# Designed miniproteins, single chains, continued (2), part 77

Each design is a single chain, and the fold is of that chain. pLDDT is the mean over its residues in the fold that is shown.

## One batch from the design tools (miniprotein)

Design m6676
Fold by ESMFold2-Fast:
Structure m6676 (fold): chain A 113 residues (1-113)
Amino acid sequence: MEAVREELVRKLEERNPGVLEVLPVLVAELRTAIANKDWETVEVLGLMLVNVGRAVADILEELGLDEEAAALRAAADALEKAVANKDQAAAQAAFDAFVALLERLLGDAFRVP
């Protein structure tokens, strides 16, 4: 698992420079926006998080982690749908599941404040 995580982190940073520095801030701000029903901010930051998740899933598929990739894509799709519907409860649940998956996959490279 550790060696796979190192390769995932390396490829993610190489393809998306600075993403690992931005990701904790993005997650913190999106959490606040969902809680406040600030849908304009949720739409922008939610799309950014969905795009990060899909980029991670693409790398996971390249590494042969098809189940993890599918789980992350499903979480991204659920968040995108909840945001489009302005469903706070669904958005919060999808966001929490998405963040938990990213924390598990990226480990110490992903620090949520």
Scores: mean pLDDT 83

Design m6677
Fold by ESMFold2-Fast:
Structure m6677 (fold): chain A 59 residues (1-59)
Amino acid sequence: MDKKKLEELYQWFVDNVEEIKSLEEFAEKAGLSKEEVETLFRKYFGMSFDEFKALLLKP
């Protein structure tokens, strides 16, 4: 995945993190499959969607 798409996905996630209850909701909002979202998070962030979300929400 190119850097532009990754940055757009990251901003979208940050903007909607409080409303996104599940991997499925994020995938639907981002226009991706659940498998694609998990693959992107593991490849670029080295963690699962849930782990990344937990880190982002932590003060």
Scores: mean pLDDT 72

Design m6678
Fold by ESMFold2-Fast:
Formats: structure tokens, C-alpha cells, sequence
Structure m6678 (fold): chain A 83 residues (1-83)
């Protein structure tokens, strides 16, 4: 169960990440922020989509730390979707 405040904060993060992605369409950080916010909202299918997009970009950027974080978060989302 999420509080209304937590839901509103997650929606604000999505809005800010969308503004970042308008300026930088290939931003691993922007897609990662969207994935995190959707995960917080328990919208696991959307979280997985955005984490995977962030992972593709992070791999192209050779950001090994972000790749590891994204692989772990993808695993967590897949565990939530396990049906």
C-alpha cells in the first residue's frame, strides 16, 4: 500500500524524467528514473520496459555501475511479474 504523497511524488518524478528525455532522448538516467517511479507505483510492466531501455543505453555508454544497478532492478521487477 502506497500513501497518496508517495504516489504524487512518483508521478512528479515521471514528469521530470519525461522533461529530461525531451532534452536528452538517449538518457539512461531519464529512463532509469521512469523505471524507479513506475516500480514505486507498482506498475511493474512499465518499470521493466523503462529499466530495459535504460540498460541498453547504459551498456552503450559503458556505465558499468549503472548496468549492475539496472540488472538488479530488472531481476526484482521480474520476480514481481512471476506469473
Amino acid sequence: KLSEEEIEKAKEVIKQAEELLKAVPESAQGYYAKGEAYFTLEEYEKALEYYKKALEIAKKENDEDLVKVLEENIKKVEEKLKK
Scores: mean pLDDT 83

Design m6679
Fold by ESMFold2-Fast:
Structure m6679 (fold): chain A 96 residues (1-96)
Amino acid sequence: MEELEKLIETARKVVEKVRELLAQGKSDQEIIDEVTKELGVPRTAVAAALGLLKKDPNIPEEELIARVAVAIFNHKYKLSDEELEEVRKKVEELLK
């Protein structure tokens, strides 16, 4: 429970910072570099948030946070696709 809650909080901070820097007109590379340095998260997690926001600016916040959380979790634990899907589902349920 506590580990998943910390993961969700970290993913939320990534999403918030990516949105802030996008609103400031920063480039993709600047956003990735700044967020990874400030929050100590994998570059892949920041890139995932950026790509999702660019594809759909109206993406539900819970879906965006869940996908970023899965990217962080996969970097740390190198889980199977089935295990990653279960983590994503649980994170989305906790955000509702």
Scores: mean pLDDT 77

Design m6680
Fold by ESMFold2-Fast:
Structure m6680 (fold): chain A 69 residues (1-69)
Amino acid sequence: SEEIARLEAFARKAEEAYRKYTELAEKLRKQSAVDPERNQKLAQLYEQRAQTARQQAEAARAALERLRA
């Protein structure tokens, strides 16, 4: 169904966003750059975005399980 296909696409996109934001946050936290305070704040922002993406992916996967049952 179109709904299942849409949810699968959304889940994959959210899972990809989670990985990308997590990697960005890790890179920023590991950088002892010119502005470490800015890097830590940016890392925290990306960590928040990663968590949101994870929640979206989990919700979409749960909806898919319900529809496929």
Scores: mean pLDDT 85

Design m6681
Fold by ESMFold2-Fast:
Structure m6681 (fold): chain A 94 residues (1-94)
Amino acid sequence: KKAKAYLEMAIGYLELAIRALKEFNDYETAIQALEMAIEYLKKAREADPSLQELVDKAITAVKKAIEAVKNGDREKAIEYLQEAIDYVREALEK
């Protein structure tokens, strides 16, 4: 299903953002990856509306991570991104 592919793309971008923060301190790349993750999460929700609750929780966590990145709080950003990944993985099991 297209929704599954979009969720997998979102996880890829979330993992890329974590690597940009942990390995490179690259806040610009991290934010761009998180914006792409949000776009793929929106596409997943459009493709399968039954995923709306979990996808909306994931998007909320990603937005909190972006705010933490902008505030220079890498540790908090990574915590929110792990939360977002957990919601996306739960959506993949449906």
Scores: mean pLDDT 88

Design m6682
Fold by ESMFold2-Fast:
Structure m6682 (fold): chain A 61 residues (1-61)
Amino acid sequence: AVEAMIAVARAVEEAGGTVISVEARREGDTITVKVEFEAPSEEVRRRAEEAMRETLERLRA
């Protein structure tokens, strides 16, 4: 859980976003990560969302 939180927070920051909060919840075999962040532009926001999605997919593989 903690590793997933760190990985997605890093992905958001690398895309140019600023992480406000990160929560991870375990539901049986599934880990759900919720990230709240700020972005200076819509382009950065999209990049951050895409980076998070790719990071989570990588962690599932």
Scores: mean pLDDT 76

Design m6683
Fold by ESMFold2-Fast:
Structure m6683 (fold): chain A 80 residues (1-80)
Amino acid sequence: LSEEEKELAKKLLEELMSMPGVKVELKGNTATVTMSSDPEVAKKAKEIIEELSKIPGIKIEQVGNTYILTFESSLEEILA
C-alpha cells in the first residue's frame, strides 16, 4: 500500500469502528467487521467497506453478516 492508500484505509477503518453496533476486530493483517442489526447503520457500513474494496491490496470476503478484510500490509503499520 502507498502512504495515501494507508491513510485512506486508516480513516475508513476508524469510521467503521465509530459506528454504533458495528464490531471491528483487528488481528495481524485482518480486520473482521460484524454488521449492526440496524439496516440503516448496516447500509452505511457496507458503503465504507465498498470504498475499502477499491484500494489495491485489500481483499474482502463476506460470511453471513461478517466481512473479513485482508490487507497486504499489517494493521499495525496502517493504523500507526
Scores: mean pLDDT 77

Design m6684
Fold by ESMFold2-Fast:
Structure m6684 (fold): chain A 95 residues (1-95)
Amino acid sequence: SKETIEELEKLLKELEKAVEAGKYEEALELAEKALKLIQELLKQGEYDKAIEYAEKLIELLEKLLEKTKDPELRLEIEELIGLLEFLLAIAKREK
C-alpha cells in the first residue's frame, strides 16, 4: 500500500513532466502504469486512495488529450479515461 502510493506519486509527477515536454507516447505509457497501480489499490480495498489517484490521473489525461492531435493517441487516452471513470464509480459504490 505505502509502496504503491509512493510509486503512483512518482508516476504522476513524471506523467505531468512528459505532457509538458510534449512526450505524448511516454505520457501514455506512464498513465497505463499508473492505472495498474490504481487497480491494485482497488483490489486491496483502499477505495479512498483509489478515488484520489484516479481523479488525479483523469485530470492529467484530459490535459494530454488537449495537447495531442494524433487520432490513435486520442482514442487510447479516451479509452483510459473511460476505464478510470468506471473504476472510480466502483470505488465510490464500495466505499
Scores: mean pLDDT 88

Design m6685
Fold by ESMFold2-Fast:
Structure m6685 (fold): chain A 84 residues (1-84)
Amino acid sequence: EKEEIIKDLEEAIRNAEEALAAAPDAASAEYIELVVRLAKEYLEGKITLEEFIARALEHLLALRAPRMDAEQLAAAEAVRKELI
């Protein structure tokens, strides 16, 4: 339902902003910023949930994780899963 999705997205945005603050490299920061931006666009009604998920997955696949440590990668994946 809409209220649950909005709350989950707001929580995921907070988690993403925490992960962004902990990101030591530009690739990790770019990915997290893109996911946060897409989540905000969905909350504003600019894109559908399906479009949001598809674009987030495309960016995850395009930005390979070899520059992230395991904890930062786990934080970014947790945000992605919470947004679904």
Scores: mean pLDDT 66

Design m6686
Fold by ESMFold2-Fast:
Structure m6686 (fold): chain A 90 residues (1-90)
Amino acid sequence: GMGEDITRPLEELDARVAAARAVIDTVVKDEEARAAALARLDALAARAREALLRMAGAQSAEELERARAEYEALMAELEALVAEALAAAA
């Protein structure tokens, strides 16, 4: 099929989410802001996992490219969330 092997990307996603969670939990001192950032991280992680599953299940090159683009955009949003938390703590 046109589907991508997502085993390594799933492991990498889980590792990146764990690292992002640790950063947010460490640097965001306000309890309400920390809870909001962690909720946003959880939502981004869930959507990224869904995009990886769509890549694995893709039946065409176009379907694979769309799922990959969504995954890359969600990972960029996750990195931006971490950068925003670090900048606010500085």
Scores: mean pLDDT 86

Design m6687
Fold by ESMFold2-Fast:
Structure m6687 (fold): chain A 91 residues (1-91)
Amino acid sequence: MLEEAKERARRLLEEAARHALEHTDSVGRQMAILAALEEGLLRIERAKSPAEVLEAAIATLERILEVVDDPEARRFLEEKIEELRRELESL
């Protein structure tokens, strides 16, 4: 369960970061997105429980959301954050 949760979270963060980068023209914002992804992936690797994996993923997506201006990319990130929060609450 834990390794499967980590794999799903890593995949989700990579997908979210890619989507955010596709909708971001600013080099500074692109660097911020990549930094958030790197820190998020490291937090997921260090997680000791499924709850910690979800918390790390949520925090990473929230950090990416702070630097993304595009409405479509923001909507995608907000939807993923809400989905993960529901999953965390069901644990």
Scores: mean pLDDT 87

Design m6688
Fold by ESMFold2-Fast:
Structure m6688 (fold): chain A 89 residues (1-89)
Amino acid sequence: SPTREQIREVFYRMLKEIERKYEELVAEGKEEEARLLAKGVLLSLIEQGKKLGEEELVEEAKKLMEKLGLSLEPLSEEELKKLEEIGKE
């Protein structure tokens, strides 16, 4: 199993990657896609952090959501469907 340190490194890397991806999509005029992708990833990271008992990681993900203006409410059925379509290559 990965160490706690390795888990934290992966988590922080994912936070940085999603923030960068969000900024790139917004710069391309894809603001709705940026919000859906960032919200989906960050809510998933919050749930994973909770399951791991990593309160600090959960808090960092929530802070990023607040910084990006994203609601902590679960994705709606419509938002989930749009996100699934975005995730298909």
Scores: mean pLDDT 83

Design m6689
Fold by ESMFold2-Fast:
Structure m6689 (fold): chain A 100 residues (1-100)
Amino acid sequence: SLKEKVKELLEEQIAFYKEAQKRFPFLSKYLQEVIEGLEKKLEELDSYSEEEIKKFLENILAENDNLKAIAAGSLDAADYAAFNADLDKINAKIEEVLKE
């Protein structure tokens, strides 16, 4: 179902942001607020409409683009390529759900 796919995506995105907090300590407080927001959405997932779910998935894509920009300025070329590739995999899954 849509909600099962979204649950898996939110869990994967939360795990990624928790690792990003360790990699970018200067973003730790900001990413903690983002993580807590996603954990709340995960807990309340059954209360959201498909339109509301699509809206917060679009917001995650925007946040991931922001993280890629920060990574480009903060990581070496090899680490940036790996970070960007991992986010691209998550973004591709989100975009697939948004096209349903």
Scores: mean pLDDT 84

Design m6690
Fold by ESMFold2-Fast:
Structure m6690 (fold): chain A 72 residues (1-72)
Amino acid sequence: ATVPQEELDEEVALALADIAYAIAKNAVRKGRITPEEAADFLRRIGDILEEKGFTKAAERVYEAADELLREG
């Protein structure tokens, strides 16, 4: 059976959260941005996801921001 649209949207949001974290972490490693700038970027993405109702994806991005700051 086809995945319901709401579940599909949440899965896509979770994938985007993981991709955003990978991009931010890679940019920090290349010296393009600071860990603090990357964390701010991820928090803004989390806020947008939360406003759209993707709470799990938003939580994933907020945790990624905290993790990135711990690695810096």
Scores: mean pLDDT 78

Design m6691
Fold by ESMFold2-Fast:
Structure m6691 (fold): chain A 102 residues (1-102)
Amino acid sequence: MDEEFEKKLAERIKKEAEEIAERIAKKYKLSPEEKKYVLKAVELLLQRLALEKINEILKEKGRETLEPEELEEAVERAIEEARKTPDEKFLELAEELKKREE
């Protein structure tokens, strides 16, 4: 894969995760520490959704590898799904992540 293309997609995921985490932090008046775990939760969910969308496209096309344009489509589908995810799911995942660290 093109390293510059992978970096662009990673930056896209990070930016969306930061925007979702900021929105949730403002809505629920979260502390900076709680916001950090929500950000981790959003990033983890986006990574899982991206993998699921990659697998869906591979199955649809009957191929073992994605074209760069298809990888970008998978990431955008994952972002759209994350935006539709209820805030409570990110808060639940954030609490689980916090408990695992200590």
Scores: mean pLDDT 79

Design m6692
Fold by ESMFold2-Fast:
Structure m6692 (fold): chain A 96 residues (1-96)
Amino acid sequence: VKPSEEIKEKAEEALKKIFKEIREAGAQIESREGVVRWVGLAIWAVGEILDAALEAAKIEKEGTEEEALEYLEKKLEEIEKETRERLAELLAEEAA
């Protein structure tokens, strides 16, 4: 299923926002283990955003654009929250 331009735009905005926060957190990471976890979190976040965009495209094809965008917005908010929580845990472990 091919994502619409609206779905692509929302996914791109979420990627830019999340990568900014990940980059800012990365400047505080000094350990090798922390760097590995940081890279893993970045890969996970990209995968979650891609999956959300593809599912939204499927919803749009079978239903309405409004339903697809509502689903995507909710999922992107959940992914952003989880990413921030995981970054906070990683930074707390670095400080310990």
Scores: mean pLDDT 82

Design m6693
Fold by ESMFold2-Fast:
Structure m6693 (fold): chain A 69 residues (1-69)
Amino acid sequence: SSEQNELGRKAVEAVEKGDVEALEKYLEELKKHLNRTQLLAALHDLLELAESLGREDIVKLIKKYLESL
């Protein structure tokens, strides 16, 4: 949906900015809209981006979400 696409874009922006609090908010909202398989795919994409940018705090947050699935 357009709302899911907007949340995905905002999550990417939060990763790029290093905004841990904003990312956590968008991930909690995405959990309400995505099934487990979709959420896993989104988290892996965000993790790859965060690692490429050296965003260590964001990498930790995303790994915590992956471990809880």
Scores: mean pLDDT 86

Design m6694
Fold by ESMFold2-Fast:
Structure m6694 (fold): chain A 120 residues (1-120)
Amino acid sequence: TKTAKSAVAEGASKVEVEIALDGSAKEVKVTITGTVEASDSLVTLTTYLKANEAAKVENTPGTATQKPSETTVTATSTATLTLDEEGQKKVAAEGVKATGVATVSGAGVKSIQAELTLEE
């Protein structure tokens, strides 16, 4: 099953987006895409999957730096969530979420968006 969700924050340096884990899959493939709108101020955008209580998280880095004259910057990262039997039981019992993060450093940030996609 493939599930996607987005979140947007205006004037913020960070946005988080959460999707509930199904818990039926031992391995979940994750894509996090961040987009920032900024003035021409050389912002750096980083995306990652947040650490998880029920799963081992392995991130592939997603970082992009704004080029002169660009008003938007996009960075994409991938991650894998690995659930053992105890992790799958925790998801079923407690309702655990995967959290994708987009964070931006620099001045002149107008908006930041994160899109999280899970493949279970």
Scores: mean pLDDT 83

Design m6695
Fold by ESMFold2-Fast:
Parts: sequence; C-alpha cells; structure tokens
Structure m6695 (fold): chain A 85 residues (1-85)
Amino acid sequence: SAAIEEAKKKLEEELKEAWKKFKEGKISVDELASVIAGVLGLDPANEFALKVLKELLTKYAPDNPVLKKLYAIAKELAPEVVKKV
C-alpha cells in the first residue's frame, strides 16, 4: 500500500541520515544505536522496521559493521520476527 511505501521510505531516510552523521563524526556509535533502536521502537514485534533495516543493510551498507551488529542484536531480541524477514 502507499502508506507502507511512504513509511518504509521515511525509515530508510532516517537510518541513512544517521549513518551519514556517524561517518562524519557528528554522532557516536551509542547515538547511532539509539536512533536505530528508536526506529525499531524498542518493540521486538516490529517486523516492518526489521525488514527495512535488512533491506538498508543489503542495498546501502552491505559492508557496514555497525548495522550488521545492530541487526544481530535485533535478531537476538526478536528471533521469531527476524525468521519472517
């Protein structure tokens, strides 16, 4: 649906901007993790946010060790949700 595509784009842009600021030294790893946790809503049942994070890791930052580590943390917190992504 159009609402899902718009929400996906917004989450993608927020994560991309946070990563850009991290690369520029404007935010710490802890601050980057906080932004990503906010996008995930700290809700282990947020399948949509985990799916977007996986797509961003694959498409925009395949070699990004921080996003890879954060995805692994999300998988530990929500293993059943991650299996569906």
Scores: mean pLDDT 60

Design m6696
Fold by ESMFold2-Fast:
Structure m6696 (fold): chain A 68 residues (1-68)
Amino acid sequence: SRAEEAFQRGLEAREKALAATGEEALELYDKAGDYLLLSLILDPQNEEARALAEEVGRRARELEKQLE
């Protein structure tokens, strides 16, 4: 489904973000967040997507503060 595809792409972007640093990691966290939120819009009962979207947003905010 489109929801499952979005979720999978979110997981892949998150894994890449965790392995990256600096601005590249920020861009990958943003990409992961976008896909995870799309997955949650299409499947609002996906609790894993909700938890991961929250985690990715938190990591992105913390990294952004470090880059300031």
Scores: mean pLDDT 87

Design m6697
Fold by ESMFold2-Fast:
Structure m6697 (fold): chain A 60 residues (1-60)
Amino acid sequence: AEEEVKKAERFLEIARREKELGRYETADYMLEKAREYAEQALKLGSPRAQEILDRVEKEE
């Protein structure tokens, strides 16, 4: 749960940076990874998983 949350947040940060650099394809890929890890964290019972999923949704 904690590992998945950390990975999701890391990928979300990378996605935001790539988007700022105009690398939309890479940003989309990283955003997809963030979603996957956030969904995994949700399945493992992490209370922070929904917050991360909401942040991913806002970046789409």
Scores: mean pLDDT 79

Design m6698
Fold by ESMFold2-Fast:
Structure m6698 (fold): chain A 82 residues (1-82)
Amino acid sequence: MAAAELEALKREVIEKLRREVRETLEYLVSQGLLTPEQVEELERLLRETIAAIEAAKTREELDAAVRAGTGRILAFLRSVVG
């Protein structure tokens, strides 16, 4: 994979992830379903996931970072809302 192609994929994934997490967080906060501590934890998980994605040097590493990070975020959201 060319470095430029990997960078483009990282940007696309990060933008989608930021948007989806922010929309979910805004919705859950508006419904009174998240505490301030849970908001902070979700924002931390998002930051850690983005850092891992940015650190990926190969497509395989990118895919692994996305799977691990999104898996943690989804597990957290499921624990909060069911």
Scores: mean pLDDT 85

Design m6699
Fold by ESMFold2-Fast:
Order: structure tokens, then C-alpha cells, then sequence
Structure m6699 (fold): chain A 101 residues (1-101)
């Protein structure tokens, strides 16, 4: 549906913003982006009985990969707070993907 497509687009946008804010050391911006990602994930999960188009699944899988790379970077530089925020984002994306498995 258009609602599902928009919710996925919002999650992707929030995840990209989250990566940017974490890598920039903007902790408050990162927390705000994580809350927006949580809201988008809730919207997607409310629509879990709908079929997930392959294109949207692929976009979510790519975004999970990008968040994973950022998490690896944050662990290497010792940013425990940034790593925790990115790990929470990965868990939310995994929950969304699992709901449509």
C-alpha cells in the first residue's frame, strides 16, 4: 500500500539521518533520529499483514547493512553511546524484516 511505502521511506530517511548524526558526534540529533526511526518501525509493523514488495524489502536490507557498517566504525573508535544507538536501530530493522518473513 501507499501507507506501507511511505512508512518504509520514513524509516530509510530516519536511518540515514541517524548514521550521519552518530558519525558527526551529534548525540542529541542521533537520539532524535532514533525516535523517528522507532515511530516509522511502529507504522510498518501495524501494516505487517500486507505483502511487503521485494523492492521495499531490498531497501530495508541495504539500510540494515549501512547501519551495520556505521556500528563497526563506532566500535572501532570506542564510541559506546553511538554504538548502542546504532545497535538499537539494527534491532528495529531486524524486527521489521522478521515480521514480513
Amino acid sequence: SMELERAVERLIKSAKELIKKVLAGDKEGAKKALEELKEAAKEILALKDEPLPPELRFELEIMRGMVGIALGVEKLIGDEEGAKILDEAIKLIDEVLAAFA
Scores: mean pLDDT 89

Design m6700
Fold by ESMFold2-Fast:
Structure m6700 (fold): chain A 67 residues (1-67)
Amino acid sequence: SVEKAQKAIDEALELYKNGASKEEIQKKIDEAKEYLEEAIKKGEISEEEKLMLQAQIDYLEEQAKKL
């Protein structure tokens, strides 16, 4: 669901801010991607929500790659 994707994004961002391992951050990013894909497949997400969640995921992936 959209809410689960946003929660996973928020958790990944919190882990990043708290200096968690790259592995822990990546796990939450992967969870967010799976929930986003599920929401898209189920038709549970607007185009605007999809773009917003994808932008947040892309940002977190770029930050995690620098770790």
Scores: mean pLDDT 85

Design m6701
Fold by ESMFold2-Fast:
Structure m6701 (fold): chain A 102 residues (1-102)
Amino acid sequence: GAGFGYALEVARYTKKVIDELKKQGKEELAEIAERFGRRVMGALFDGSVKGVSDEAAKKAFEIARKALDEIGKTDSPEQAREIADRALKEIEKIINEDVKKK
């Protein structure tokens, strides 16, 4: 399976969260969301090239969506960075473990 479709869904969801944060004047949080979304998209594109399953790509997207929702609800850039870092590590682990399956 290919993670390409889920990478596009991450892009759409990231844009929605960025737009809402910018509307609220939360520019630093919007930048954190943008960097996180870009890194997740990169992981899903790389995973797609390496043969990540649709199941693993879907799990990665669900983690990314939850993290973006949490970033969108916080007033703390520090908390947003912690959310993003944790979610990215989980996403990379899921993709890497799936790609390594025989």
Scores: mean pLDDT 87

Design m6702
Fold by ESMFold2-Fast:
Structure m6702 (fold): chain A 60 residues (1-60)
Amino acid sequence: SEEELLAAARELAEKFGVSPATALRAILNAPELSPEELAEKFGISLEAAKAAVEAYKKIE
């Protein structure tokens, strides 16, 4: 749901010190890109990118 997506983005942003907008976009792009490609595209750590992939899997 949108509510679960926004909650996941907020948690990711807080944990990794990135903007909520960046976290949200990383999660939404997770099915299209590898964790390495997500990290490069959004300028986030590989760990944040992996967390974005896991967040997407849990809400879909």
Scores: mean pLDDT 83

Design m6703
Fold by ESMFold2-Fast:
Structure m6703 (fold): chain A 80 residues (1-80)
Amino acid sequence: GSIRTYAAHVLKEYAEAKNLEPGSEEHVEYAKTLTVDDLRAMGYHDIAEKILEEIKKLVESPEKLKEALREYEKNPVKPS
């Protein structure tokens, strides 16, 4: 759904912003430091808590994160 797409987008952008290899163990560890306020700063506001909850599920393992990023790559959200 939209929340999962936004979560994957945030994770990809975060890896790029931090110069991390997408889906790596380092990406997982840094993604776990994301807060609701970080997501609000990215413009998500009312859905920030839902996106963070989805992120927590996707970063349970490098494998889950890699799968989420592969799915996102098929239909990436383009900055408009």
Scores: mean pLDDT 79

Design m6704
Fold by ESMFold2-Fast:
Structure m6704 (fold): chain A 66 residues (1-66)
Amino acid sequence: GAALEAEKAALRRRLEEVRRLAEESPLVLDVGAHDLGLPDTATLREILENLSDERLEALLARIRAQ
C-alpha cells in the first residue's frame, strides 16, 4: 500500500544518508547497525552495497518485529 511505499522511500533515504556520512565517520555505521538490529558494521555495509526493494521490505519487517 501507499504507507509501505512511503516507509520504504524513507528507509532508502536514511540508508543513503548513512552511506554518505559513513565516509566521514565510522560511528554512523555503528549507530545504523545497532538501530537495525544487525550484528556489526560490516553487515550494514554489505546491505548498503546490495540494496534492493526486496531488502528494504525485509529490513522494515525486521525493524517492526523488534
Scores: mean pLDDT 74

Design m6705
Fold by ESMFold2-Fast:
Structure m6705 (fold): chain A 64 residues (1-64)
Amino acid sequence: TDAQRQQIRVDIGAMADDDRVDAFSSVLGMDRSTVRAILNGPVSDDRATAVVDQYVDARLQQAQ
């Protein structure tokens, strides 16, 4: 589980910005503009961290 969480985070870091936005939008059911604002915009690090954690948890549930 921890190794899988780390792998997902590594995969996120290797994505192009548009690919990351598309993946988060699809998995979390969020609008692409909202995801882009959270991940790439001048927003609180805490909010970006929470969204990344939600994505990691969702991907783990899908990939189990």
Scores: mean pLDDT 73

Design m6706
Fold by ESMFold2-Fast:
Structure m6706 (fold): chain A 55 residues (1-55)
Amino acid sequence: SSAQLVRFAEQMAAHLRATLDRDTAIAGLEALIAAYADNPETVALLRGILAEERA
């Protein structure tokens, strides 16, 4: 809901992508999307990152 929440979710996603293999990072990103499901802005950001990781 706040810009700070979106920023923290983005940093968590970046950390997962930097430290884990692709398949584990994808699973972690899907878990983050589920955890923030009630925040549309955060979900939209994380879905974009997930799509990029899947490419």
Scores: mean pLDDT 83

Design m6707
Fold by ESMFold2-Fast:
Structure m6707 (fold): chain A 86 residues (1-86)
Amino acid sequence: KKEEKLKLVNALAHLLGQALAPRIEEVLADPELVKLLEEADAAAEAGDADKALEAVEKLLEEAVKKGLLSEEEAEEIVKRAEEIAK
C-alpha cells in the first residue's frame, strides 16, 4: 500500500506540476500554496506517503479554489494519476 500511495503521489505531483507550470509565478506568490508545496516536499523526503498524498491533494483543492485550475482540470488530473498508479 505504501508503494501504491507513492506512485499516486508521484503521478499527482507530476500532472499537477505540468498543469500549474504556465501559472508558476502566481503559485509562488501565494503563501498558502507555497506552504502546501513545502509540506508535500518535506513529507516525501521523510518517506511519509500518507502525509505527502494529503499535502498534494490539498494543493490540488486550493489551486481549484484560487482559480488556477478548473474543477474539470482537477478531476482529469486525479483520474489520470489514478490510472498511472494502477
Scores: mean pLDDT 80

Design m6708
Fold by ESMFold2-Fast:
Structure m6708 (fold): chain A 92 residues (1-92)
Amino acid sequence: DEKLEEIKAKVIEIAHKYNLLDDEGAKILAESLREALEKLGVEVEDIDISDNSGAGKAIYTALKKMAELSEEQQEKVLEITEELVEKKVKEK
């Protein structure tokens, strides 16, 4: 799915920018993607992110939801996600 791969690439860029490549970073990314989608009125499944497997599943589910949105809405989710990630990283 070309659309899903394009969205995934953009999310990976955010992960690299904020050094979210470890288990803790995956959880921050999963939570931020979920919150961004919810802010735009998109319902997302409540997935337990207490382990790395759950965080990965939550990220993939969010990416699939984003692929169903317009390009403008996808960009908005990415903007909100980056803002939330920056905030969560600074709260340590």
Scores: mean pLDDT 78

Design m6709
Fold by ESMFold2-Fast:
Order: C-alpha cells, then sequence, then structure tokens
Structure m6709 (fold): chain A 65 residues (1-65)
C-alpha cells in the first residue's frame, strides 16, 4: 500500500505532463503501470489492481483540478 502511494507521489508531475501532452487515460495508465512493475517486479496481482485503480483516480483528479 505505502509503496503505491509513494510511486504516485514521485510521478505526479510526470502524470500532469502526460495529461498536458494530450495522452489518453488508457495510455497514461498503461505507461505508469509498466513503470510500477519495473520498479516493483515482486508486486502481487492485488497490488497491481490497486495501482491501476489509484492511477486512474489520480489522473481523473488531476484533470478535474
Amino acid sequence: MEKIKEFIEQHRDELKARIAAGKSDEEIINEFLKKFYEQFPDATAEEINEAIRLLKEEVERLKAE
């Protein structure tokens, strides 16, 4: 749980940059999910699902701000 939150916090500015560049939500989520798995290769399926959920929520939140 904590590592997912830290990952999102570390990449928040990059997420904003991807949104500003006009990438789709699916493209952004897939890109950062791949980065998450590269950083945490031992991540469980449950952690991957939680990362997808939180990334989607963060992208939607950033677009709404």
Scores: mean pLDDT 81

Design m6710
Fold by ESMFold2-Fast:
Structure m6710 (fold): chain A 58 residues (1-58)
Amino acid sequence: MSQQKLDAGVTSLRASGGSDQAVQQAGDRIRQLAQQRGSVTPQEVASAVQQAMDAEQS
């Protein structure tokens, strides 16, 4: 798995005005996906970022 995939997700979240908590949650989600599958696609990273933003919203 490439470090670039994590960086892309974090960059996208920050560009959207995401909070520090949302960034941390996105990172945790991406790590879970990587652990389960051994690899993560850019689309899965984007999805994890979206879910983290939705979860942090409240």
Scores: mean pLDDT 66

